# Designed miniproteins, single chains, continued (2), part 38

Each design is a single chain, and the fold is of that chain. pLDDT is the mean over its residues in the fold that is shown.

## One batch from the design tools (miniprotein)

Design m5290
Fold by ESMFold2-Fast:
Structure m5290 (fold): chain A 93 residues (1-93)
Amino acid sequence: MHAREAVRLLREEPERREEAQELLDKARAELEALAKELGLAPEDQARLRGIALARAVLEVLREDPTLSEEERKALEEVEEAVRRAEAELRAKL
């Protein structure tokens, strides 16, 4: 879960941006290896990376107790969009 830790670090400790970038680079390499193993086309590889990043951001933001009701509703809409993108990618496999 390198992507989640990277997002947390960027949000809570922005001075540690270089460490967050290293975690993001590791997460990207792992996703590229997985996409290659699954035989995904380049455009679907980019989609897989986007989905993984969106999930990491959602996991970090959901832990914020100061979110307004409108912000929580926006997170639910993003979660639903991510689920649709995951279903579309899975349908290609």
Scores: mean pLDDT 72

Design m5291
Fold by ESMFold2-Fast:
Structure m5291 (fold): chain A 59 residues (1-59)
Amino acid sequence: SDIARAAAGAVRAGKAGDEAAARASQHELVNMGASREGAEAAVRLGREGASPEEATRAA
């Protein structure tokens, strides 16, 4: 789904430590109907070293 692809993007941004991309990805996810907590969790999982595939399955 489009939201799963956006969530994977948020995980990648978190993993890369790209704060601007992480903020943009969180905003996009919320605009697509994700919870704020879910969007923040996707970025956090990336910072903790999760793969985008694993984080997408958890969301």
Scores: mean pLDDT 75

Design m5292
Fold by ESMFold2-Fast:
Structure m5292 (fold): chain A 86 residues (1-86)
Amino acid sequence: LQEEAEALAAEFTPEDLPYEEEFVAALGASPLAKEGLAAAKAGKWEEARRLFLEAAREAAASLPPRVREKLLRAVELGLELFLEKA
């Protein structure tokens, strides 16, 4: 997972940076991401995973498909790494 996440990070180019910043800002403002964080704090990892993935899909919806696909894979891998350590 860690190695896979690093390999995915290498797929990002400097041109993707503005989209990454917009995605992080949108995700941070997402009500679903807030609910996901609350679920994670309550130990409801399956619910947290679902909410964060939904929030990520909404945050990435306006981005170019290639960037959207990479960001969604990054969130999926990040959640798996986080849940493995929880």
Scores: mean pLDDT 75

Design m5293
Fold by ESMFold2-Fast:
Structure m5293 (fold): chain A 85 residues (1-85)
Amino acid sequence: FEKAREYLEKALKALDEGNIDEAMEYFKKALIAAGLSDEKATKIVEQIRTNLEGLLNDPRVSKELAIEITKTTMEVTFLQAVREA
């Protein structure tokens, strides 16, 4: 649980810094540490990455808004994972 939270914090920090690949790597580690299988964690991370890419490519959505939406989605997803662990 403690290690899962540490990985989530690193993921959110990397996302704020624009390091999308690092953010997704840490988020996957957070989900696995929270009790998810590698397969399930990978599918969730790929979905979040795809959604973020879509937001970043939408000219109506600012980079800052795309990051905040993605951070909120990651936090909610992590809390759901922890509840099932």
Scores: mean pLDDT 84

Design m5294
Fold by ESMFold2-Fast:
Structure m5294 (fold): chain A 92 residues (1-92)
Amino acid sequence: QSSLRTMALVQAHMARQAEEEAKYQAKADAVFAQAREEAKKSKTVEEKKAIITQAAKDVAAADPAATPVAGQLQKDQIAELDAEAEKKKAEA
């Protein structure tokens, strides 16, 4: 006899992984919010990308378990900067 409660543990495990990612996301968001404010002072996309990349390294150095979250935020923020640069190129 198999327990349906045992089958539910697989779904619960996936939900717990999402909750753990949310905790690291909150910590990473704070560091990246500061990096975004600093990036606004930079004039080149390359300098802004360097600031975002450093924020990802700082998050990973402070909490290695947050490395996947930091990497995703780095990709998202760099993609946003690239999209903004392409908009300016299209207007020129």
Scores: mean pLDDT 74

Design m5295
Fold by ESMFold2-Fast:
Structure m5295 (fold): chain A 96 residues (1-96)
Amino acid sequence: SLEAKKKALIEAVEKMAEKLYKILKEKGEKEKRYDDIKRLEAIIPKIVDETKAYINGMSQKELDELVEEMKEALAAEKNPEMKAIIGEMLEIMEKA
């Protein structure tokens, strides 16, 4: 259903945000970029909340278009960590 696909996309976005934050925080701590980490902690929740609101307003057509865009992004992505994240998001969405 449309609602199930929206829920799956929201879960995928939350998982992606958690993984990206963990990677960036670990790298930032190693590089002593504490101000950058503090800025990420302030910005990420706002982006996630705005993204959830946007997804809840999406049509079936917009969701299908986003899936195709994500498949293209996965094919073009050269960073192994980002490729794994995009791949996991697509698997979650395709199972919905």
Scores: mean pLDDT 80

Design m5296
Fold by ESMFold2-Fast:
Structure m5296 (fold): chain A 85 residues (1-85)
Amino acid sequence: NPSTIPDKLTDYLLENVPETQNIDRNLLKRMVEVWILTEVRGYSLEEVGYRYRISVSTVEKLLKKMQEIISKNPGLEEKLKSIID
């Protein structure tokens, strides 16, 4: 079920990436959703901002935080992409 993908990725991060355990689950899930839509699905920052009714600046901050987590954890991006249907 495609609607469960963000929850599956969020659970994977909380279980396997210790630095994410200090992030609120709802915030981490939003970071995951933003990353999927922008980096995996190719949506613009403006389209994602419109979808969630948040500013482009907020989308950029969420995406940057997710990219920082991925950059600190070699092989994580490939693992997350393998979970996406």
Scores: mean pLDDT 85

Design m5297
Fold by ESMFold2-Fast:
Structure m5297 (fold): chain A 60 residues (1-60)
Amino acid sequence: SKLLELAEQMERDAERSRKLSEELLKEKGEDPTGYSAAKILEVAAETNRMLAERLREKAE
């Protein structure tokens, strides 16, 4: 279903954003810009993960 495909895409996007956030915190966590960017990616990852969960529940 299209909802399941979208959920899977959002899950992949969330994982990419989460990993990039972790990498930025490790490499640039002490730089204000790097820290801010990492936090934005962290919020994006959580938002996409939550949306994916809702879409997956609706697809079934």
Scores: mean pLDDT 83

Design m5298
Fold by ESMFold2-Fast:
Structure m5298 (fold): chain A 72 residues (1-72)
Amino acid sequence: DRLQTLLGKALEILGQGLPLEEAKPVALKASRAFLDGDYESAIKILEEAAKRLPPEQREQVLKLLEEIRKLS
């Protein structure tokens, strides 16, 4: 529940800050890794995508990913 909620928040911010054609493949890859229990790969995918966000949104995503890493 907590991990799923944090992933959802990160994906929402990415979807707001990136074009749909960039956000959609990232969301699919990260969600697949997450469902497979591969949290390290999911985090890496989202960290790479976050580099393309404005600084404020990038920082928000990175904080959410750090929380996921600590809980997983």
Scores: mean pLDDT 83

Design m5299
Fold by ESMFold2-Fast:
Structure m5299 (fold): chain A 69 residues (1-69)
Amino acid sequence: MTAGQKIRAAREALGLTQEDVAPRRQDVADAFGVSVSTISRWEQGRAEPPARYPDDFGDRLALHYLTGS
């Protein structure tokens, strides 16, 4: 499962829409040095995180995205 798929699955498990988490998307983008559109593309499956990212990157990103931690 890609990082974007993990974020999407975690969000949907909480019953949240993309709009509900949109304010945190900017914080996640800033924390990982990517654009907001990049996070959105990963969630939509339009792009994949580069192989250089750590194996736990998706889990860490999903946690930060939903909790702001």
Scores: mean pLDDT 67

Design m5300
Fold by ESMFold2-Fast:
Structure m5300 (fold): chain A 94 residues (1-94)
Amino acid sequence: REEVLKKLEEKIKELEEKYKKEKDPKAQRILYEAILHLGTIKAMIENNEPVEKILEEIERAIRHLESLKETADEKTQKILDEVIELLKEAKKKL
């Protein structure tokens, strides 16, 4: 769990930096949604929520991010792919 938390925290910081530099309001909003999903999952892990509930939240986050990719530009799609991959790896380690 500690390794998962560290990776989530690192990705949140990376996304926050991208969010600050983003000039496209649509891309900025998508980055913000990704930050919120990662923050929610991180908080659930920190609060020792049941693993089943954390896994359900990760699955919901992945589905929502996949949906956001359909309307995102190529640069934002690549960022979302990295976030989705991180969440899939987090599921394997919980």
Scores: mean pLDDT 86

Design m5301
Fold by ESMFold2-Fast:
Structure m5301 (fold): chain A 62 residues (1-62)
Amino acid sequence: MVSREEIDRETEESLRRMQETVYSMMDPETAKAIQEETGFDPKDPNNWLPNTSKNKALKTSF
């Protein structure tokens, strides 16, 4: 039997490696175009990992 923890670890490692590849291959111009269009930054590793809530920057001052 394979535990979800092991699958999760390998998946995260694979995603991070892919992120590094995208960083090197993608042009900054293309990255900005995507970010402006969708708010999705392919150069942001957190964007690839849905574990982090990356929807909208919430900033409230008191």
Scores: mean pLDDT 60

Design m5302
Fold by ESMFold2-Fast:
Structure m5302 (fold): chain A 94 residues (1-94)
Amino acid sequence: SLEELQKKFEEVRELMLEMAKKYFSEEDFEKLNKLLEEALKALKEGDLETAIKILSEAVQFLVELALRSKDEETKTAAIAMGAELQELKDLLEK
């Protein structure tokens, strides 16, 4: 199941980064990209605790982005992306 979780994570990451490229500033894109790369690295190393912690940070970042954004499309994207990462985090905690 760890290999399946890694594949699921990589698929989710690619989708997240495509959405972030469309709707986020370059700074916000780079921050999300870094968090997702660090979480994936932890997952590949078998450090589930660290992966879960970093995913929690990514979800919190997306919540803050949705709250501060003035663009409705960016708000909607950040909310949707946050929900997807929360589901991924919940799968890792099971």
Scores: mean pLDDT 86

Design m5303
Fold by ESMFold2-Fast:
Structure m5303 (fold): chain A 92 residues (1-92)
Amino acid sequence: SALEERLKEAILRGVATAAPVLEWLKKHDPEAFQALLPLLQQATEAAEAGDVEAAARATREALRLLAEATEDEALKRALEEQVRELERLLEE
C-alpha cells in the first residue's frame, strides 16, 4: 500500500539520521546505548516478519530516545521531526 511504502521510507530516513548518534552513544554513553538495544532488536524482528507498522513503532521509540540522548541541537531537531513524521503516518 502507499501508506506502507511511506512508512518504509520514513523508517529508512530515521535510521540514516540516527546512525551517527547511535555510533557516538556506543562510545560515549554506553548506558543510553544499552537502553536502545531492545528497541533496535524489536524493529529488526518486525521488519524481518514484514510487520511494517510494528517496525515503525519500534523505530519511533528508538528515535525518541536518541533525540533525548544527543547534545547536538541539529541532530536532535532532525530526530524529533522524524518521530513526528512516523507518528503521523501511524495515525493514518
Scores: mean pLDDT 84

Design m5304
Fold by ESMFold2-Fast:
Structure m5304 (fold): chain A 92 residues (1-92)
Amino acid sequence: PPAKIRVKNPSGDFKQAIEDALRKLAGPDTQVTIKSLRKRRDVSPDHSIYHVDVEINGKTHSLLVEVKRTSEDTFEVTITPTKGEKYEPLES
């Protein structure tokens, strides 16, 4: 179950867009710490895939993050759990 997040007004930086998307996924008052962020593949000049290790509310998650630039100030970020690891960012 991938999560899709739209991010507006980033500095044009893919890393910032990914960070904003992860914070939106976790919730505005949730502590999010990016431990690592590594580009795996460029699909196109405006579309790249990253491997991200993130700590959300004290729990570490390993994610595939697909970022697509739709305009100068807008990104669509798709967050997918990696194989063998269940993405469960927050307890309801």
Scores: mean pLDDT 74

Design m5305
Fold by ESMFold2-Fast:
Structure m5305 (fold): chain A 64 residues (1-64)
Amino acid sequence: MKLYSKEELEKALKELDPSAELVAVYQDHKGYILFVRGLKLDPEEVSKKLSEKFGVKVVVLPAP
């Protein structure tokens, strides 16, 4: 699996939803978990699009 930087992940996120702010990134054995604030789009839809773009599992969750 290719390792992606926080900057690459945030850029891709903002290309889908410019209001989104990437708060934290966690890497698990399957891919990435992104904690996001200000997301206007459905997190599940954004997760799917980012997973397709990077070819790795990406899960977007609202930051607490």
Scores: mean pLDDT 79

Design m5306
Fold by ESMFold2-Fast:
Structure m5306 (fold): chain A 68 residues (1-68)
Amino acid sequence: MTPEQILAQAESAKTPEEAADRAGTLMAIAGGPEVGRKASEAMLETGKKNGVRAGAQAAADVLREAGV
């Protein structure tokens, strides 16, 4: 799963919290509930510091490291 695919699910979101919520279900489907939760947490934390696109990149990195 790519950061662009994650961001596409959250493209209407204006906050990191909304983006993580919208993309969270997709990430859980892709990686399972534990990996999806870690990816959502990374998206939220990085998104709060560096913006929604950076959050999507962090989430994609978590999924990639988990083999997704």
Scores: mean pLDDT 75

Design m5307
Fold by ESMFold2-Fast:
Structure m5307 (fold): chain A 93 residues (1-93)
Amino acid sequence: MSEEELLKELEELLKELETAETGEEAMEAVQRLVSLVLDDRVDAEKGLKVLDEAIKILDEKLAKATDPKERLELEISIGLLGIAKGVIKVTRL
């Protein structure tokens, strides 16, 4: 898979996050996004931008969420994205 193909899949996953109606759907998209963004073929700066966009989407969802379970799933998702950012910064910079 080329970097261009990986970046296209990452953009599609960002759209899945934006349209996710449940915390579970968001968490599934985040797990796939983290797996792809940590691929060595993805440029570190491009990967960090994708992660920042995903965190922004989830922060907006969390601000609107009132169900305790959904809030926990969104908080876990934000945490996973934060860990992925840390991994990229430590291993690729």
Scores: mean pLDDT 84

Design m5308
Fold by ESMFold2-Fast:
Structure m5308 (fold): chain A 58 residues (1-58)
Amino acid sequence: EEAAERAAAVRSGRQLLANPDAVKKAIDTAVKNEKLTPEQKKAMERVVDILVAEARAA
């Protein structure tokens, strides 16, 4: 079951790698609409970076 979840995460990371600009625009929109703190924005960007790195490693 963990293998299926990992495969889904890798697939999501590959989609982010293909269109990183679209993902960054979505994060900027969420930050603006939800009025997130700078720390929360940084955490979201870090999660995206981890998913992209995982996709490259796979």
Scores: mean pLDDT 69

Design m5309
Fold by ESMFold2-Fast:
Structure m5309 (fold): chain A 96 residues (1-96)
Amino acid sequence: SAMEAEIARAREIADAAEGLEEGYRLALQAHLAALSGSASDAEIKALYLAAAEIAFEEEVKRLGMTDEEAIAKRRAEVTATVEATVEAGLAKLREK
């Protein structure tokens, strides 16, 4: 099935994750866990949120953002978007 092919591909990428950025590695681990059913929804969400936080911190540094209020607002928007996307993805994955 297409799902079995995606699981196999995700596993190959995860096994080759040595040398990848931590954020990318965490996102791959979350994706593999979601496909294999080896972790709870809360654990999968936590891995995606950790990856998103690393990416957000890198973007803040890249853009030279210094306004703490603006940074906090943007972080909340990113967190809400990631949570909604992960919840929708997990729900779709469990459709029969």
Scores: mean pLDDT 74

Design m5310
Fold by ESMFold2-Fast:
Structure m5310 (fold): chain A 74 residues (1-74)
Amino acid sequence: SLEEKEKRLNKQLDEALSTARRAHQAGDLEAGRAVLEGAEFILEKVKKYGTPEQVKRAEEKLAEIRSLLAEAEA
């Protein structure tokens, strides 16, 4: 169902954020970039199938992933 698909996408974004935090702590820029790319593809799917509220939550998680990568590059 659409609801189950959205739940799965949200879980995948939570897992991506956790992976991004570990990559940041390890100074692994390549892993950080890969996680960001994956999270951007997930957000694109959320925008296509999700509600505005679900899109907002996904964008907030992606923003955190981007911030972690930017901080690691600084």
Scores: mean pLDDT 81

Design m5311
Fold by ESMFold2-Fast:
Structure m5311 (fold): chain A 55 residues (1-55)
Amino acid sequence: MEIKIKEALEAFGFKLSEKDAENLWRGLGEDERALLQLLFTKSQEELLALAKKYD
């Protein structure tokens, strides 16, 4: 991936560790568009919960 998932999330105001961001990417699949669509509909707490679920 050319985009850094952690950097992309930080650009949207989310504060996640690199590991949490990678867990979300793996859990939601490799489609960056689908991941970003999900991010627009979730709070930071919900994103963290998803990252922990896919850990």
Scores: mean pLDDT 60

Design m5312
Fold by ESMFold2-Fast:
Structure m5312 (fold): chain A 84 residues (1-84)
Amino acid sequence: KSKIASLLTAAAISLVGELLDNPSASLQKALDYLVKSIQAFDKEDYEEAEKYVQQALDELKKGGGSQGNIDLVQKVLDEIKKLK
């Protein structure tokens, strides 16, 4: 639980930094999906949280997000999947 919450927060903060340096619609959508995932995770809706993290990952890949942020979001996705 705490590890996933920390990873979600770290991913969101890292993505905010990237968005400030390289503003793009896809990066903004990725951040929005990560925020929605955090909200779903707080409600213990792990399936919805997984869906939003996957959507954030898809937006990062489409928008040319950094490999570091792609790797962070992928780690979050992998950890949420373990909660099934």
Scores: mean pLDDT 82

Design m5313
Fold by ESMFold2-Fast:
Structure m5313 (fold): chain A 110 residues (1-110)
Amino acid sequence: MSPEEKAKKIVEEAARRLAEIAERAAAAGVDAATAAEALAEMRRVLGRAMAEISEVADEKTYVEAWAELLLALAEALRRMAEAAPPDLAAELRARADSAEALARGYREAA
C-alpha cells in the first residue's frame, strides 16, 4: 500500500469515527454536556489520525489529509446541531463553518 493509500485509509476511518460520534450524540439528544463529551472524543480521533498520517505521509499529503478531516469534522458538527437546542446548534454550526473555511485555506495553500 502506497503512503498516499495509507493516509487515505486513515482519513476514511477517522471520518467514519467522527460520524459515529455525531450520530451517538444526536441519538442521546445534544445538550451542553453531551456536546462537550462528543467534541473531546472528536478531538482525540483527529489527533490520533494526524499523528498516524505524519508517520506515513509527506507534507503535501499531510496537509490534504488534514483538510479532508476538517471537512468530515464540519459534517459531524452539523449533524449534532440538528439534534441540539437553538443556541447550542448555532455554536456548533459556527464551529463547522470555521472548520470548512480552514479546510479551504489548506487546499488553496496545497
Scores: mean pLDDT 86

Design m5314
Fold by ESMFold2-Fast:
Structure m5314 (fold): chain A 86 residues (1-86)
Amino acid sequence: SLDDIIQQAIEAIEDESLSEKQLLEILMKLVDEILKLSTSDKQVSDAFIQMSQAVIAQTAKSDQARREQLLTAFSLAGTKILKHLS
């Protein structure tokens, strides 16, 4: 389900064992699935908000190096969602 894919994205964001490249690859794949399964702009927007909140929460608990990795990976994956909404 869409909620299951969003939950997988949140779990990937929270998984500190993932490298920046692994996180980006997973997030890009899950973003593609979110866009395919979403039937409304509201569902896409809600997914972006949930992922953004997970990134904010995780960056607050992370050192500077991990914070930069999280923001870099999410900036690319999140931009794909925002382009769909534009």
Scores: mean pLDDT 86

Design m5315
Fold by ESMFold2-Fast:
Structure m5315 (fold): chain A 78 residues (1-78)
Amino acid sequence: ALADAAELARKASEYARQGNGEEATKIFEEAADRYAATHPDLAHAFRLMAEDAKNGDYENAAKTAELIARELERQVAA
């Protein structure tokens, strides 16, 4: 569900903000795999966040994840 995707994005954002790039990357990659068949654009966004986390750009990964979580939460609330 999109609510689950929002929760994963927020959790990964928290790990990225803590400097835990390994756990953030894991969650982003797992989310990308989970949504690849049903939501390919969302899966692609998660892969980009995983690459940012792998490259040590934790701030950009966290900010992007928070924006995606907010958008998904709006869609679920509608």
Scores: mean pLDDT 84

Design m5316
Fold by ESMFold2-Fast:
Structure m5316 (fold): chain A 87 residues (1-87)
Amino acid sequence: SLEELFEKIVESARKLTTSLTKGLIAQRPDWSDEQLRALAEALVDSLVALLVKELRKDYPELSDEELERFRRRVREAMLEAIDEVLA
């Protein structure tokens, strides 16, 4: 179902964000948590924009409202993953 696909995307986005954030820490050990967070959030926003564009292309039946709800859900999950890594 579309809901099962969305849940899988959210889970995958969380895991990807965890890996990316850990990678940023490893590559930039001298950066502050604030600098790492700012870069990670910018990357999240770019990835979410690309995901929404691809979903609109593959599922043209989805309303703008449904896409916006999903965009918020994915972004929130990814931001939570950043917070968990930087805690």
Scores: mean pLDDT 87

Design m5317
Fold by ESMFold2-Fast:
Structure m5317 (fold): chain A 65 residues (1-65)
Amino acid sequence: SELLEQAKEIVDEFAKRLKELGLTPEQAKEAFENLIKRFESSPSLTDEQIEEVKKYAEEKLKELL
């Protein structure tokens, strides 16, 4: 649970930073895909937790458009 919460915080900070940079939809998608690949490479998260983080990131990406 703690690691999942930390992952979601990373997603939130990442989304905030991308918003400040005035990202395009294509750049935002690529950036989030790269972030998710990093989480998928982490041995600290279960497959279920990775799926949860992916869904959370997808929601944040939609907010950025």
Scores: mean pLDDT 79

Design m5318
Fold by ESMFold2-Fast:
Structure m5318 (fold): chain A 94 residues (1-94)
Amino acid sequence: MKEKALEEAIKRLKNYALSVAQAFARRYGKEDGARLAKEYLEKNLEKIAKTVANHIATKYGLSKEEADEIYKKAIEYMKKNLDEIVREGAERRG
């Protein structure tokens, strides 16, 4: 259950980051959009990840301690993969 909760949290955060990168790329162009999306996500990811982890923990009936573990692991994944995710999202501009 906890492993599936973590996977769902990461999936939600990755999809969010992709959509942010795509939206910025549409407005500012691929290069500037990717840079601005990364700056936005670096400032806001921790707050968004905490909200997502809390919702997922509630859905799966997890404890507060397990929600905090999901948050920490999800944010580590996102920080490690942020450049790749932002690049992918910006390229999806169409």
Scores: mean pLDDT 84

Design m5319
Fold by ESMFold2-Fast:
Structure m5319 (fold): chain A 110 residues (1-110)
Amino acid sequence: SLKEKALEALREAEREIEEAIREAREAGASRLVLTALEDALRLVKEALELFEKGDYKGALFKVEIALGILRMTRGVLKTIGELTPAEERVLERAIRALERAIEEIKKVLG
């Protein structure tokens, strides 16, 4: 069902961000990257709780904030020339997982 696909996409986003945090820590990523990923993880966990309660609009809002944080962090670091290839890789994977979750939740909302 559309709800099952959206829930799977949210759980995948949670897993990808947890993996991104692990890889970022191992690579010695900046505090900005680590904080952004940790904030995004918190928001995805909140989105999962809202989705399970049937608050699909609330879940979408939380995922959109998480995406905004990661995009802003990537953009700022790229602009100041401090985005490492390892940081760009983990941020891009997390961003793609969040974008997929947003598209699947939007399908639930119609």
Scores: mean pLDDT 93

Design m5320
Fold by ESMFold2-Fast:
Structure m5320 (fold): chain A 66 residues (1-66)
Amino acid sequence: DEVKKTAEKLISFLELLGRHDVAAELREAVENKDYVKLKEIVEKYLKGYLSEEEQKALDEAVKKSL
């Protein structure tokens, strides 16, 4: 799905930056379908890195998980 594809892209980017700790947390959030935690990580470390469409998809996934 789109959220998982976006997360994999972000995990690769974080690993490229040497942020293996954050990459591991993001991977765990995706595996647990914890979209609230996933959004928190993105807002803290990856502000402005998502497209408008990717950010909207993440917001919708959070709403659906609640």
Scores: mean pLDDT 76

Design m5321
Fold by ESMFold2-Fast:
Structure m5321 (fold): chain A 84 residues (1-84)
Amino acid sequence: MEEEERRKKLLAFVDSYRQDLEKMADELGVPEELRQRLLARVDEIKAKVESGELTEEQVMKEIADLDSELLNYRAERLRKEREA
C-alpha cells in the first residue's frame, strides 16, 4: 500500500474514532473536563498524523490508551451506581 494511501486511511480512522468517542462520552455522561481532555488528545493525534510525526502503530497505541481511560471511567461509574 502506498504511504499516502495509508496516511489517508489512518486520518479517516482517527476522524471516525473521534465521532465514536464524542458519542460514547455523551452516552456515558462523562464529565466535561474529561471529555475535553480526551477529544484534545484525538485532535493532537490527528495533527501529528497529518505532519507525519506518528506511525500507524503509535496511533493505535494512543487510541488504546484513550479506550482504556473510557473503560476505566465506565467501570468506576458502574461500581458507584451499584453501591448507591
Scores: mean pLDDT 79

Design m5322
Fold by ESMFold2-Fast:
Structure m5322 (fold): chain A 80 residues (1-80)
Amino acid sequence: MARARVTVVADPSKTDAVFDAATAALEGTPGVEILGARVDGGTVTLDIAAPDREILERAVRRAADAARKAGATSVTVEPL
């Protein structure tokens, strides 16, 4: 099982929209599990798991794209 932490930074007025967009993209990816989600001011942190690295990379890409469309200023991904 592959795991990653996705950290998204946005204006605090947009964090709800960014959170909703990123989580919807992850939930729309088969086999992906959200292990944890946290919103703190302008930062959204998502810990995710997938069956393999290919599915994880696809899920991360979709979440990052959705977050950017919703107003995210940066997206950082780190392996867990």
Scores: mean pLDDT 83

Design m5323
Fold by ESMFold2-Fast:
Structure m5323 (fold): chain A 103 residues (1-103)
Amino acid sequence: MERKRRYELALEGIRDLQEAAEGTAKLTGKPVSPLVKEILRHLEEAAKAYEKGDEEKFDEHLTRVGRLVAELVGRTVTPEQAREIGKRLLDFLVRDAEARRAA
């Protein structure tokens, strides 16, 4: 996938996830979890690093995403597992955004 297109789809997927989190907060009367806010922030920073070709920052932010996701579900993971979790989440958000555009 072209880098610019993947970056744009990543930002759309992140925005959709943020809107879903805010919508859930409104429905439940509970604020958005601080962990979810940090996950969204690190996903956005990973997408920006990817667009700029900054592989080191991209890997760092994805690893942080994976660690925060593991914490949210009460698990401890290795740095390698965290990086893989972050990568899978970003790949999911990109594919979800692309599927919504195709509809």
Scores: mean pLDDT 83

Design m5324
Fold by ESMFold2-Fast:
Structure m5324 (fold): chain A 90 residues (1-90)
Amino acid sequence: SNEEKLKEALELLREAMKLMEIDEEVTEDIIERIKLVAEQEGVEKALEKIVEEIKKMLETAKENKMDPEVIAKLEEILKRVEAILNEVKE
């Protein structure tokens, strides 16, 4: 279901934020905003927001020359969320 796909993507977003060492309170605030987007504009728009957030984190990680293992994990997370979004776009 689209609801289960959103839940999976939100868990991937939490994993990305943990890799970036983002505070849990900030993480939950972002997740709640994305849940609000899903409620108001639908799951596809919420997934687009998750992809945007992960892309920004990946850009920041590369600019800050973070550990290559962290960058690789963020790239894998991004690909997984993009795959979920593509399944919903049909």
Scores: mean pLDDT 88

